Designed miniproteins, single chains, continued (4). Designs and how they scored, part 34

Each design is a single chain, and the fold is of that chain. pLDDT is the mean over its residues in the fold that is shown.

## One batch from the design tools (miniprotein)

Design m13152
Fold by ESMFold2-Fast:
Structure m13152 (fold): chain A 72 residues (1-72)
Amino acid sequence: SAVDFLRKETSLSAEVIEKFAQRLEADPQDTTALDGLMTQYVIANPQASEEERTALEQKLRERFKLPPKPVA
């Protein structure tokens, strides 16, 4: 399940995981849900390296089949 996947990969609280899992499953085209989840991960883990953040984002995009973010 999406909740189990997020729990294993992010180590975020159950409440945060459930909220974002619901959003990602409800609308797989809503890339703002992924952005919000990554923002929560960074806030909760300020010591996380760029490598760790990149690996997590890649796993999330693969699991939920999300499109790549445009380069702004």
Scores: mean pLDDT 73

Design m13153
Fold by ESMFold2-Fast:
Structure m13153 (fold): chain A 81 residues (1-81)
Amino acid sequence: MKEIEEEAERLVKEILKEKGIEEVSEEKYKELFEAAKRLLEAERLLAEVEADPSASVSERVAARLRLIGAELDFELAVSKL
């Protein structure tokens, strides 16, 4: 969890730097951070499920759908910057 939070902070800072944003509201930063964290957690879950030979097809499908949702939420948060 702490490792995911550190990676999410790095991702948010990288995006803000790439867009040349020096100041962002606490609300927008929190929204972007939470979306980044959900994205990284979904990526980790998918990797774990796909690496597990005992995982069901339903579990793999659910993990993939979770990642798609997290990617859309993250893109939406970035678009609001």
Scores: mean pLDDT 82

Design m13154
Fold by ESMFold2-Fast:
Structure m13154 (fold): chain A 112 residues (1-112)
Amino acid sequence: SKLENIEKAREAIEEALKTTDVSEEFKEQIEAAIEFFEKADDEQIEALIEDLKESLKNSKDLSDEDLELLYVTLVIGYLALDKKEEAKKVLEEGLEKLPDSKILKALKELLE
């Protein structure tokens, strides 16, 4: 189910990106994160999630695009671990900070 969860997240993100204006760097970083999660074992994914959570705690001066990238990447990481409840919590936090994020809204719809 790991690869299926990642593929569904990828499809939701790609659909949202059709009507979202984000940088090419953002798109490249999301693709790199997806490729990492497809190849990584659970220990590597958990280590990245902890690093990303630490980045969020220190996020006071992050741009909206960088903040969106962190939240999107965390959601994909939790979905790769089949941790849907944690993914939902991260989505709710991200949408409170970025209420107009079409990517986060698409991921929330995926999780119902």
Scores: mean pLDDT 85

Design m13155
Fold by ESMFold2-Fast:
Structure m13155 (fold): chain A 100 residues (1-100)
Amino acid sequence: MKEELMEELLKRFEERAKDLGMEVKVLELSPTEAVLELTLPSIGGVTLRVTFRILEDGTIVATLEVAESDLREEVSSKNIDVLVFDTMLAALRLAREAAA
């Protein structure tokens, strides 16, 4: 159950990242946690660490951290599409702040 949820989450996230010209590298993967490196070439090549965690109640939490910066954001949802969308918006906001 959680394995299938993580697989679907990563698939949708990678598809959206590709559409937005972002590069995704999977650093760590388990049924309940994934750590990704996300690079935004169009926004100064800013790199973020994105950590996805699936909680016991099925809530997905995404923690975004800008490389070599204190800039952080957390988003959560029980809906994969909402979480992917909110994570992408957070990544774009953080990247623009880091590049400024």
Scores: mean pLDDT 85

Design m13156
Fold by ESMFold2-Fast:
Structure m13156 (fold): chain A 96 residues (1-96)
Amino acid sequence: MAREAVDLLVDALRAQGYELEATIVSMNAAIALASGDEELAVETAFRTAVRIAKKSGDEKLKEAVIDALERAAELFEQRGDTKSAEIARKYAEELK
């Protein structure tokens, strides 16, 4: 779940041409995952992607990140992780 959710945000950033930023999100999430903290990995990826989208002023990137966060929320809900789903929706709302 955590890796799949992180990958959604990394792919969204790459699709919009933010290759360096996508790499930063991926690396920071990988470090958290290596420590065994899946919640930290997800939270770090979401927070970093939202910050990048806000600073960019790029509406297409903002929409892509919102879509990725909403898809991550659906994935977490399907697997019974209501807490992570709520975190994803919180970050999506910050970009609206």
Scores: mean pLDDT 82

Design m13157
Fold by ESMFold2-Fast:
Structure m13157 (fold): chain A 62 residues (1-62)
Amino acid sequence: SMLEKAKEYIELAEKAKTKEEAEKYAQLASDYAVGVAALGDTEEAEELGKRVREIAEKFGLA
C-alpha cells in the first residue's frame, strides 16, 4: 500500500548517513504520503508529513 511504502521510506531516511540520502528517501516518503491523502486517509498523511518534517529538521534540509 502507499501507506506502507511511505513508512518504509521514512525508516530509510531516518537511517540515512548523508543529507543527500536522507533528502532522497524523505522526498519518496512525501510523494507516497500525498497518495495516502488523495485516497482520503488525511489523518495518516498528516502523521507521515510530520515524520518527514522531523527528518528534514534532523538533517538540516528545511
Scores: mean pLDDT 80

Design m13158
Fold by ESMFold2-Fast:
Structure m13158 (fold): chain A 99 residues (1-99)
Amino acid sequence: SMKEELRRRLEELKEEYRKRHPEASEKAILQLAAGRLLAEGAPEEYIIEILAEEMGKHEAEAVVYAWKGHLKMRETGEESEETRELAEKILEYLKKAKE
């Protein structure tokens, strides 16, 4: 079963991250492991199901969608330069308004 393989992989990743980051919280380790599993191409629906068993469905969905957003930005090559330019334009608009 793919879900069983993903559950096993998640536990392996959690153990790996615990050893590399012994100071990290269990929540942080779980989020890192889930993110890597998604980056490896794991289907979101299975990851949500597995995570929901540990943290509930709402929090599991939030973690998965946050990571999908992050991975999408990495894939699209969205750069700090574009966000900086937008921020500069907003700042210039505020300067004109003086408020």
Scores: mean pLDDT 70

Design m13159
Fold by ESMFold2-Fast:
Structure m13159 (fold): chain A 91 residues (1-91)
Amino acid sequence: SKSEAVRYITAANIAIVGAEWALEQGDRASAERLLRTAIDLVKKAYELAKGDPELQKEIAKVARQVSEVARRGGFDDLAEEAEKLAKEIEK
């Protein structure tokens, strides 16, 4: 449902903000966990957003934000996973 997808998007955004804060504190372990959580939430939102192009566009933006934060933190694997996810959603 759209309502469920929006909840997952909101949770993913909270996780991203938390990851940025953790990186500023030097807490790489918390940042990695939060970024992995954000990727999982993006995947769940995407599953629920099939056939909704506007919602898919929002989810792709969140995936790109995860990739950017992961790249800044040096989590190259997570950055690549999030970027691939964004590209998949944008198809």
Scores: mean pLDDT 89

Design m13160
Fold by ESMFold2-Fast:
Structure m13160 (fold): chain A 64 residues (1-64)
Amino acid sequence: DIGDLILALRKAGASREEIAAAAVLFVNPDATPEQIATMFGISVERAEELIKRARELLEKLGFL
């Protein structure tokens, strides 16, 4: 569940932004870089990097 996801990400040393992006992707796997960029107030390029990192963490921890 999302609480277990957040705890696992924190234990893995994920940043607050990486945890937030992973939570968004866990709830909405179709979330685009543009949507995350707008939501977090960051560039689309930064959002793409964040999504990549979040997906790697989700996959590594078995949530993807």
Scores: mean pLDDT 82

Design m13161
Fold by ESMFold2-Fast:
Structure m13161 (fold): chain A 87 residues (1-87)
Amino acid sequence: MDELLERLKEEVRKLLEPHVSEETVEKASEIAGRAFEEATKAKTDEERLQILLRMGNELVTELGVDNELAGQVVKLVWEAVQEYKER
């Protein structure tokens, strides 16, 4: 597995562990990982932003993650995607 993907999943777990159940943490880390993989395949920053906005909405509506926490997950995925682009 890619080092960036593993680090991203770890940071998502660390962020959410104090606030949500372990089941929700696991599901959120999988959703974030999927969004990262989709965003790295996208060719424009507009497409990447749409993928991340959809992910943030999924965290809120499907998992009940707080809007502020979902926004922090979006930021983590965006930063990981930017790091991937610069390699």
Scores: mean pLDDT 83

Design m13162
Fold by ESMFold2-Fast:
Structure m13162 (fold): chain A 74 residues (1-74)
Amino acid sequence: SERERLLEEVIRRAKELAEKLWKENPDMDPDVILAKVIAEALRWLDEAGLTPEEKREFVLRVSRELIDLLEKKK
């Protein structure tokens, strides 16, 4: 579905951004970078015109995926 593809793309882009920022900013707290990436993903979701319910679902899934990614790096 279009909704599932959008979620998958947002997750993919968020992971790519997180990995890039962690690599380019090794002296920065990784949790600060995580927060910045989540904030950016929230902006992408706002621009996509999602309902409040969809936005909440997507934000939770993106946040979960990024936290899991960070834990795998530790």
Scores: mean pLDDT 81

Design m13163
Fold by ESMFold2-Fast:
Structure m13163 (fold): chain A 56 residues (1-56)
Amino acid sequence: GAARFARNVELARRFSEERKRIVEGIGLTLRALGDKIQEAIAKGTLDSGETPIIEA
């Protein structure tokens, strides 16, 4: 019926908006985590197999 159609359209719209919001949030969170990981590697606190940048 028309009521089920309207409900499905609303759910589809909600799903699309929620998905977009989640994707954007994940992107921002991954960047923040990346920065922390790089900082830890630079300080030598995270065991990642970092190679020394100097030749002596």
Scores: mean pLDDT 68

Design m13164
Fold by ESMFold2-Fast:
Structure m13164 (fold): chain A 81 residues (1-81)
Amino acid sequence: MLSDEEKLQLIVDQADSIVLLAEAIVRAHPDNAELRALYEEIKRLREEIKEAAKKGDVETAEKLLKEMQKKGAEMERIVAE
């Protein structure tokens, strides 16, 4: 069974991976304002996840990660069209 500390580290690692993917998408599509807006939201959510992790708040970090995953999936959907 994962500890809360291990769960928070996995959440932070996943958030960092989503930011890297979002950055790569924006760099490939510099004229797409919708992708840029989603990337800014993803960066904001990642900072909120880090703050939740500092407080040991697993529930908030998990909820914020799900929001990041939804926005990342939307970015991937836009570029697949």
Scores: mean pLDDT 87

Design m13165
Fold by ESMFold2-Fast:
Structure m13165 (fold): chain A 66 residues (1-66)
Amino acid sequence: MDADLAEAKELAREKGVELVVVDSFDPIKDLPPPIIATVYKNLEAAKQTVEDAARMGLKKAYLILP
């Protein structure tokens, strides 16, 4: 898990996206759209969230730990 999170954060850095890791939905539920957030299930899903954020021109992507 830690190595996968480090890899996802490095990809985010390369794409100009801040990958914010949170332990619940509460910190992000009141943020103004557009927002991209996903529950961490695997590395591929985390990387896809970063790629989607970059494609949409967003500066932040949120990853929720299970």
Scores: mean pLDDT 76

Design m13166
Fold by ESMFold2-Fast:
Structure m13166 (fold): chain A 65 residues (1-65)
Amino acid sequence: MDPEILEIQTLLHHAGYYTGPIDGVYDEALRAAVIRFQEALGLEADGVPDAVTRTALRLLVPLPA
């Protein structure tokens, strides 16, 4: 189980881009959600949750404390 993938799944689920299970597995559903988020921000839509994509998720998707 990858803690970085769990964080990305949680943030994308909260933002409404990802509706699959929060299981720490990078699958086609998560890849599609990452691509949709990257396209919405005008980033390169490669589906890879790189440092830029992860930083944007943390800054633009507020989670309750």
Scores: mean pLDDT 77

Design m13167
Fold by ESMFold2-Fast:
Structure m13167 (fold): chain A 65 residues (1-65)
Amino acid sequence: PLAEARPAAEPTKEQLEKIVNDLYDFGADKETLESALKVLQRTHGLSDEQVEYFKKLIEEKLKEK
């Protein structure tokens, strides 16, 4: 009973991974993934660590040829 059931203000690492996976599965290009990161930064005020994690996920997905 530690974590709340409602992650509203800032996305968790799992949510960031889910977003990248969903976008990539729907055929999102690198530009689209980077735009999503920008939107998340503006909307949720992502920390530098969360931004780096998201960028790492994008890089990993783009390497999957």
Scores: mean pLDDT 71

Design m13168
Fold by ESMFold2-Fast:
Structure m13168 (fold): chain A 72 residues (1-72)
Amino acid sequence: MTPEQQVQLAQQHLDLAEEAFRAGDFETARRHLGLAVQYAQQASQDPRTAAQAQQILDRASDLALEMVQRQR
């Protein structure tokens, strides 16, 4: 898998996590969020995709914080 493919998969899983979170499906949201972080972390190791991967990781971090606040 190329770093560019890892960025694409990270973006897709993050979008699915955000959609599931809006629907109140926190289990599905957590699963997709985990995959988004995994792919983004791998893409961050390549200098060509590091900036895009960091943007995804920042967005994923924000979503994770929102999920924790809403589960209370």
Scores: mean pLDDT 86

Design m13169
Fold by ESMFold2-Fast:
Structure m13169 (fold): chain A 106 residues (1-106)
Amino acid sequence: SMAEKEEKTEKVNEAAALFEEVRKKAEEVLKKLEEALKSGKEEEIEEAKKKFEEWKKFADEALKKIEEIGKETAVGASIAKALRKLREEAEKKAEELLKEAEEKAK
């Protein structure tokens, strides 16, 4: 029905918007982590690490919502896959930043 198509379109649009919010927040928390590590201030580094952990929880909650949409739509499933990759890449980037800071401290 037309109503079912409209409902699926709205859910896909919500999934896409949520994905963009997760992506934008990933960029913000990674930038904060990089800036904190360059500052060398332990309090700023701890706060930035805490913000990154909060982002991971937000991304995991977003993924659950998008995966539900993915059960009903191929586009939703594609967005869920992209979000899993984004989360993995963000975690890897955070680990690389932490390792680089440790090497520079030697």
Scores: mean pLDDT 85

Design m13170
Fold by ESMFold2-Fast:
Structure m13170 (fold): chain A 72 residues (1-72)
Amino acid sequence: MGEEDLEKFIEEARKKYEELTAKINADPNVSQLDKDFADAYKALVDGAKEGPAGVAKGLGLLEQAAGKAAAA
């Protein structure tokens, strides 16, 4: 995977986190799935600053959130 692909992926994760956080702040009754995705995207963005182990942890949380969405 190219360096540009990783940078683009992290930037998209940041945008998704901002969108979900705005939705959560506007509606206190927002779904648990939206909150789980917001937490996963935040962990991915924060993890990118910590290095490969942090990115892997964020990806694991994103996979968990996606699994919950697919099961719902």
Scores: mean pLDDT 76

Design m13171
Fold by ESMFold2-Fast:
Structure m13171 (fold): chain A 88 residues (1-88)
Amino acid sequence: LEKKIEELLAKIEAADRHAALQVGSFEGLAQIAIRVFSPEEALERIEKMKKELLEWAKKTASPEVYALVEEAVELIYEHFKKELEERE
Protein backbone atom coordinates (compact mmCIF):
# COMPACT_ATOMS: atom_id res chain seq x y z
CA LEU A 1 0.00 0.00 0.00
CA GLU A 2 2.79 2.48 0.97
CA LYS A 3 4.65 1.65 -2.26
CA LYS A 4 1.52 2.31 -4.33
CA ILE A 5 1.08 5.74 -2.67
CA GLU A 6 4.78 6.52 -3.35
CA GLU A 7 4.38 5.48 -7.03
CA LEU A 8 1.27 7.68 -7.39
CA LEU A 9 3.04 10.65 -5.74
CA ALA A 10 6.03 10.22 -8.10
CA LYS A 11 3.69 10.27 -11.13
CA ILE A 12 1.86 13.35 -9.80
CA GLU A 13 5.16 15.17 -9.07
CA ALA A 14 6.45 14.44 -12.60
CA ALA A 15 3.26 15.91 -14.14
CA ASP A 16 2.31 18.65 -11.61
CA ARG A 17 4.64 19.46 -8.70
CA HIS A 18 2.10 21.81 -7.08
CA ALA A 19 -0.55 19.04 -6.98
CA ALA A 20 2.05 16.67 -5.45
CA LEU A 21 2.77 19.24 -2.70
CA GLN A 22 -0.97 19.54 -1.96
CA VAL A 23 -1.30 15.74 -1.59
CA GLY A 24 1.79 15.71 0.68
CA SER A 25 0.28 18.50 2.80
CA PHE A 26 -2.97 16.51 3.11
CA GLU A 27 -1.03 13.45 4.36
CA GLY A 28 0.95 15.59 6.86
CA LEU A 29 -2.16 17.36 8.18
CA ALA A 30 -4.00 14.02 8.53
CA GLN A 31 -1.04 12.68 10.57
CA ILE A 32 -1.31 15.71 12.90
CA ALA A 33 -5.12 15.41 13.15
CA ILE A 34 -4.99 11.79 14.39
CA ARG A 35 -2.55 12.85 17.18
CA VAL A 36 -4.38 16.03 18.29
CA PHE A 37 -8.10 15.25 17.97
CA SER A 38 -10.40 12.45 19.13
CA PRO A 39 -10.85 9.66 16.54
CA GLU A 40 -14.28 11.01 15.51
CA GLU A 41 -13.06 14.63 15.19
CA ALA A 42 -9.90 13.52 13.35
CA LEU A 43 -11.96 11.54 10.82
CA GLU A 44 -14.34 14.48 10.22
CA ARG A 45 -11.41 16.88 9.69
CA ILE A 46 -9.61 14.46 7.35
CA GLU A 47 -12.85 13.96 5.34
CA LYS A 48 -13.27 17.75 5.05
CA MET A 49 -9.63 18.22 3.96
CA LYS A 50 -10.02 15.40 1.41
CA LYS A 51 -13.16 17.04 -0.05
CA GLU A 52 -11.51 20.48 -0.25
CA LEU A 53 -8.33 19.08 -1.87
CA LEU A 54 -10.32 17.11 -4.49
CA GLU A 55 -12.46 20.19 -5.29
CA TRP A 56 -9.26 22.26 -5.69
CA ALA A 57 -7.62 19.62 -7.92
CA LYS A 58 -10.73 19.25 -10.11
CA LYS A 59 -10.69 23.02 -10.81
CA THR A 60 -6.90 23.51 -11.05
CA ALA A 61 -5.23 20.31 -12.27
CA SER A 62 -5.48 18.55 -15.64
CA PRO A 63 -8.00 15.65 -15.81
CA GLU A 64 -5.09 13.16 -15.88
CA VAL A 65 -3.45 14.68 -12.77
CA TYR A 66 -6.85 14.93 -11.04
CA ALA A 67 -7.36 11.15 -11.50
CA LEU A 68 -3.95 10.43 -9.91
CA VAL A 69 -4.62 12.88 -7.03
CA GLU A 70 -8.05 11.31 -6.41
CA GLU A 71 -6.55 7.80 -6.22
CA ALA A 72 -3.66 8.92 -3.96
CA VAL A 73 -5.93 10.92 -1.62
CA GLU A 74 -8.39 8.00 -1.34
CA LEU A 75 -5.56 5.57 -0.44
CA ILE A 76 -4.16 8.01 2.17
CA TYR A 77 -7.66 8.57 3.60
CA GLU A 78 -8.36 4.80 3.87
CA HIS A 79 -4.95 4.28 5.57
CA PHE A 80 -5.68 6.87 8.30
CA LYS A 81 -9.29 5.70 8.68
CA LYS A 82 -8.03 2.17 9.44
CA GLU A 83 -5.49 3.54 11.95
CA LEU A 84 -8.29 5.39 13.77
CA GLU A 85 -10.51 2.27 13.80
CA GLU A 86 -7.65 0.23 15.34
CA ARG A 87 -7.50 2.73 18.25
CA GLU A 88 -11.21 2.13 18.97
Scores: mean pLDDT 82

Design m13172
Fold by ESMFold2-Fast:
Parts: structure tokens; C-alpha cells; sequence
Structure m13172 (fold): chain A 56 residues (1-56)
């Protein structure tokens, strides 16, 4: 559910001390992964690259 994905993104953000912006990137990645399980799309790769940039 959306609430479960939000809770997972929040837990990840708290564990890794992410900014609110980085948390939103994690949430979007979790949503895309839920929609296409076991697949890595170009959109997912772009978001992973942005997340890595955001966490420095």
C-alpha cells in the first residue's frame, strides 16, 4: 500500500539521515519497484543516481 511505502521510505531516511528531498526520491524508487518487481528501468536508474548525488 502507499502507506507501507511511505513508512519504508521514512525508515530508510531515518537510518541514513536523509534530507526530505532525498526521502522523496527513495519513496518514488519504492513505488516504481512495487509496480515492476525484479526489474530495473531507466527511470529507476536516474532516481538512484540522483539519490547518490543528494546523500554526498
Amino acid sequence: SDAELEARAQAIAERTNLSPGAREIVLELLRLSAAEPGKVTPEMQQLQDRLNEAIG
Scores: mean pLDDT 80

Design m13173
Fold by ESMFold2-Fast:
Parts: sequence; C-alpha cells; structure tokens
Structure m13173 (fold): chain A 93 residues (1-93)
Amino acid sequence: PAVTVTSVEVRPNPAKVGEKITVTATLNSDAPATVTVELIDEDGNVVGKKTAQTTASTVTFELTPKKPGRYTVIVTARNAGGEGSAAAEVEVV
C-alpha cells in the first residue's frame, strides 16, 4: 500500500527562538520511503526543509526557528505506492 504519515509531533511546543525543535513523524509502514519535513512561517515561506530516506516507521528531524511566530510543520512521505502528508503547528516565542 501507499505510505502515509499517521502523526507528527513537535517538541518543545511552545519553542524559543534559536532553540532546536524535534519533529517526529510516524508512518503507517516500515517499508523504504522518502520523508521530507518543511517548516513554514506564518507568511507561507518555507524557512526550513530536510529530506531523509527511511526503512523505519518513525523518522526524526531537527529544525531551528530564527524568528518568533506560529509555524506549520508539514511532513510528506513517498514510496512506489504513492505519498501522504500530515501537519502540526508550533508556537515560537
């Protein structure tokens, strides 16, 4: 079946400017997949992006926000069967 993202967790939330946030995504499968995380500011700008290949049902990324605000974290997973995404929000103070 197509891989999908079943959950996205962001810690700490709220986070502080210049503090590293940890994004943990859970997938519906441990089959090989490409996972991309995007950190999007309140104006819709992609201010952080990371990609990883995984064979695990969980994948972790670290991102550091540079400005206060409400950010959207989007995680997309893709394999030969298709793609899926999930989103979470983080408050940066």
Scores: mean pLDDT 83

Design m13174
Fold by ESMFold2-Fast:
Structure m13174 (fold): chain A 85 residues (1-85)
Amino acid sequence: TEERAVEAAVEAARQKMKELGVSDETIEKIEPAVREAARLFLQGKVDEAKKVLKEAMTEAGVSEEDANRIFKALQAAAFFALAEA
């Protein structure tokens, strides 16, 4: 359920970060924020989820454009996991 959807969202975000050339160390540093953003998103707190993720990515040196692409991947995976429930 929620945990499964969170893991799907985290994995999708992680794969998108790898595709965009984000380093493994940066991915590990951002992962807690990605996980919290996924939980907030599943609670319907979309704006808060986006803010948490973008703030963490900005601090880690990820561009705003890449942060937006990563958030879209997280959102799509979370929606897909919920729709298949």
Scores: mean pLDDT 81

Design m13175
Fold by ESMFold2-Fast:
Structure m13175 (fold): chain A 81 residues (1-81)
Amino acid sequence: MHLLSEEELNGLINAVNELLSDMLAKNVSEAEIRRFLAGFLAGQIPDPALVAEIRAVLDDESLSLEEARERIIALLRGHLA
């Protein structure tokens, strides 16, 4: 398994926050935001198991975008540990 460095983890967290903020400011739909974030993170993360967990979070429409963001950050932090 490939563990994310602290720098890579912080970079991904910052990228998720910036992309979410930018897309919300542009009135992008929640479904498009979820799809874009899933594709972006799949391109950045070499661990297919972590990518699958992140996709499951983003596909869970019962979670708000903020709840999904918090769960993704927790998954990324867990991968570092």
Scores: mean pLDDT 77

Design m13176
Fold by ESMFold2-Fast:
Structure m13176 (fold): chain A 87 residues (1-87)
Amino acid sequence: SALEELIEKRFAEMVIAAQELPRDEFLALYEELLDELIDTLRSHGLEDAAELLEKFRDRVRAERPSADEFIAMVAETAKEIAALLAK
């Protein structure tokens, strides 16, 4: 679906940002991309998926991951979102 393609694209953009940008810049871009996704999921009535992304945000803030740790967390969260949407 167009929504699943958008989610995959936004997660890919987060990973690329973490690989290519300084920490302060990728964290700022990540927050913007994540906020856009959360708003998009809520606009479609996908509250469980939006809540999962908010928990991901809280986890990133709490754990303050390195770029490599952040990329691993994005991959994990992307799989959880895909599984949730496949229902």
Scores: mean pLDDT 83

Design m13177
Fold by ESMFold2-Fast:
Structure m13177 (fold): chain A 59 residues (1-59)
Amino acid sequence: SHAAYLAGGLAHRNGGVPRERAMAAGEAAFKGADAETVARIAGDPRSGRGAAQVGRSAR
């Protein structure tokens, strides 16, 4: 799950996600969750920026 891997790393690196949420998001990424699901678990409503950045990288 390349997208989930990038989303999890971005959420942690960005520092806008609480530790507890970042850990839960990491677990979801290991389970093969999508970037959107990982962002939702992280509890960051602006995590859409991470998804947009992944889309930009795909180009």
Scores: mean pLDDT 56

Design m13178
Fold by ESMFold2-Fast:
Structure m13178 (fold): chain A 71 residues (1-71)
Amino acid sequence: GTPLGIELERDPETGKIVIKRVIPGSIAERAGLRPGDVVKAVDGVSVEGKSLEEVRKMIDETTGGLELERP
């Protein structure tokens, strides 16, 4: 897949997957993704219970079908 251009972090208290950084000039920046956005699903598949590594692979294998929640 095409790299979206984000760095992910898991909140250790809530277990939520959060966007830590958006790479300048990336697809993610142009799509309006911001640090602090919570990733809920990738291509309609929930990220709940998945490891950070699994979620990174899901995003790397997709072209930007993310479901987000802004805090």
Scores: mean pLDDT 74

Design m13179
Fold by ESMFold2-Fast:
Structure m13179 (fold): chain A 103 residues (1-103)
Amino acid sequence: SPLEEVRKIVEEALEKLEKAEKEDILPLVKETAARLLALAREVASTPEQRALLAGLEASVALQLAEIEALVAAGAPKEVIKQKAIEALDALEAGARRLLAAAE
């Protein structure tokens, strides 16, 4: 099911994040976000679902920009990992909301 696929994608990302070096964090979140957006795009057909998709796309852009800013500022690896966890939680919630609204 799409909801089980979202959970699996995020769980796999969190496992990889635990072992990630600083340079791997932003690429991992980008790849995970792309996978979640691909699932969301497959089901977005109604005006409500398209609005939720637009919101998810905006959330992805914001979360990636915030992680990129921390990396550019030379933040410690653990600070960037914590932000990545928060980003993945927000993106999972957005994807799940869209998929729950899918008919």
Scores: mean pLDDT 88

Design m13180
Fold by ESMFold2-Fast:
Structure m13180 (fold): chain A 55 residues (1-55)
Amino acid sequence: SAEEELAAEIRRLLLDPSLSDREVLQAALDKGRELGLSFAEVMALVAAVAAELRA
């Protein structure tokens, strides 16, 4: 699904040490827009993946 594809990309972005939080967020929003996801849906996925990686 679009959500699964974006979640996988967000995980990749968050694990990249060369990217700032702002750069991760911008890339996630750009990819989410391409996949037809709303701003709220993208932000919820970013929060969920970040929480998963910090557990």
Scores: mean pLDDT 86

Design m13181
Fold by ESMFold2-Fast:
Structure m13181 (fold): chain A 80 residues (1-80)
Amino acid sequence: MSEEERLKLLQKIGKVIFDLRDAGVTDKEEWIKAVREVLKDHLTPEQLEKLEEALRSIPDDATLQQIVDAVKAALDEILG
């Protein structure tokens, strides 16, 4: 995967989480569900599982920046 493709995936994930959070959705499982739907055609099932694990490891009181940083770290590990 190119750096440009990775950046586009990060932007898609960030937008989904941002939009849900701004709508008042704080349930982490709803964020994971939305991210899965957006990325199911871009990531393998194994890569999706690793990303979901990273999202579940984020504290419920995490800032948006902490969420973005965790997602970026997970994508860097998953995609190389």
Scores: mean pLDDT 75

Design m13182
Fold by ESMFold2-Fast:
Structure m13182 (fold): chain A 92 residues (1-92)
Amino acid sequence: MKEELAKRNKFGAEALKKAVEMLNEWLAKFGQEKYGPQSYGKALALGAEDYSDNPEEFRAKVLAMADEILENKDKYSPLEVGAAEFLKNMIS
């Protein structure tokens, strides 16, 4: 019983960590798409700035990407699917 709960809690923590990693990758991608070719760090900073200025637009984009992952679960890892479910519940 305790071992089963520990495994479930560990997966939840790993899914949250993966959600943060995916958000950073999406912020960098959005930065590059909007402001043109940049280094990863510059793209990430620009994407984060744009999210701060336009949080609703960023939320819509993240929800669309999360929905794509959840619709195509067989093409993604269990952690990516868990991260997408977590992001959808937190942002929607």
Scores: mean pLDDT 73

Design m13183
Fold by ESMFold2-Fast:
Structure m13183 (fold): chain A 75 residues (1-75)
Amino acid sequence: DETLALEREEGSRSYRVANVTDDQTADEIAAKSAALAKATALELGLPEAEAEAIGQKVGDAVRASVAALDALAAA
């Protein structure tokens, strides 16, 4: 029912706001992006070693992008 879904959404909103305020969210986003990139590469038929390398590079790029944005905001 929509009432139960609304309560679930309120819980998700509170959790989302707390996570967005926490700088640890950047590391979680990087980890999720790396995992998604690896899964996508494997689905495309790439060898696991190449998929893992792509995942690591995506994770590193996301972390570097967050650091660059933080440096830009501090400028």
Scores: mean pLDDT 67

Design m13184
Fold by ESMFold2-Fast:
Parts: sequence; structure tokens; C-alpha cells
Structure m13184 (fold): chain A 93 residues (1-93)
Amino acid sequence: PPLSYPSLPVPVDGKTAGALALINAGYPELVPKSYIEPLKKLADELEPTQPLNAAFVYRLLARYYEALGQTEEAEKWRAKADELFKKVGATEL
């Protein structure tokens, strides 16, 4: 089953929206490679102001690379998401 995440409070382009929808629906392998750069840029832009939302996007990137068999890249993005979740939780709790 697809993972749910909170709606992003910022406007996103159609490629970013399409990538998020496909990955969240459980079809990360259907995301065109050209949709990934806008998704990475969105996460980087969200990190300083909305780190929790950035962490969700990094987790979706990890799912995308895992589906492609790119385990090392998937682990990189998963680690980045986990570190942001820990940092936010430790700071706000």
C-alpha cells in the first residue's frame, strides 16, 4: 500500500506533482528520469524552512532509487531523510 504524507503547502510544477503521485501510489518505477531533478530541487528548497516536508521528499527519492535497483543511492537518500526526522524530532520535542 502507498505511504501517506501531508500535502505540500507550496505550489509544485507538474513534473514534481507527477513524481510525488506515482511514488506515493506505489509505482516509483513509472517516474520518468527527467522528473527526479525537479523533485531533488524541491527537497533542497524545503530543507531550511520545512525540514519535515523535505524529509518526506527525500524518503520518496529513496523509494524511487530502490525500485530502480540503485541500492547505494537509495540508502543515501534514506539516510538523509532519517537524519532530518531525528534532527526535527530532537529539536521540537
Scores: mean pLDDT 72

Design m13185
Fold by ESMFold2-Fast:
Structure m13185 (fold): chain A 97 residues (1-97)
Amino acid sequence: MEFVEVHGAIVSVRRAEVTADGATRYTTLAAKGAISVNDKEKFDEEYQKLVAEAEELARRHGAELDVIEVSGLIPKEDVPAFRAAFAAMEAGVAASG
């Protein structure tokens, strides 16, 4: 079985709002993902760019930066499933606001 190293990160900007009943609701203003296979250096470059963009958006809107990271070794044949799962996670984070 051939294994590949995968790296993924979803960087989001979330605003906290206190509702009339005192509960805290989070609204996602932006969410973007970066993913790589067997290229950590390229992943680190893309990740740093996403964090910088998210920090600027968070500063502008008085919001918080949130990061979800996934990394590991997976079978090469599982890369399409990993990409699909990652895309679903990214969409879920974006939809959570």
Scores: mean pLDDT 81

Design m13186
Fold by ESMFold2-Fast:
Structure m13186 (fold): chain A 119 residues (1-119)
Amino acid sequence: MMPSEEDILRALELMARGVGKVAIKNGANPDIEDAIVHAIAALKKIELGDLDGAKKYLQQAIDYAQNALKTSSSTDLLQKAIEYLQKALEAVEKGDAKSAKEYARRAIEYLDKASQEEL
């Protein structure tokens, strides 16, 4: 019995809201927030052994992070996050779940730092 992709994403959105923000921050970049949510969803898919699902979420996280580059002042942190998301995607494509998990964690760290700098 596996939860649906939508159920996992919604649960992770609630968790990210609780963990990633000390308070409701007016003016947070929504593309960075979407990138974080999808990167966390990808990490959970890797943990569940669903590498196809992980690949889709990693690609979406990359797309959101790239959109954030157009409006964000945190370009260096976002570029590092994109680099690690791409490395996680390559690891998933090779079936290397261990490396994919580590790269996804690093990407989330840089996305979170970028989100904090937008304040």
Scores: mean pLDDT 75

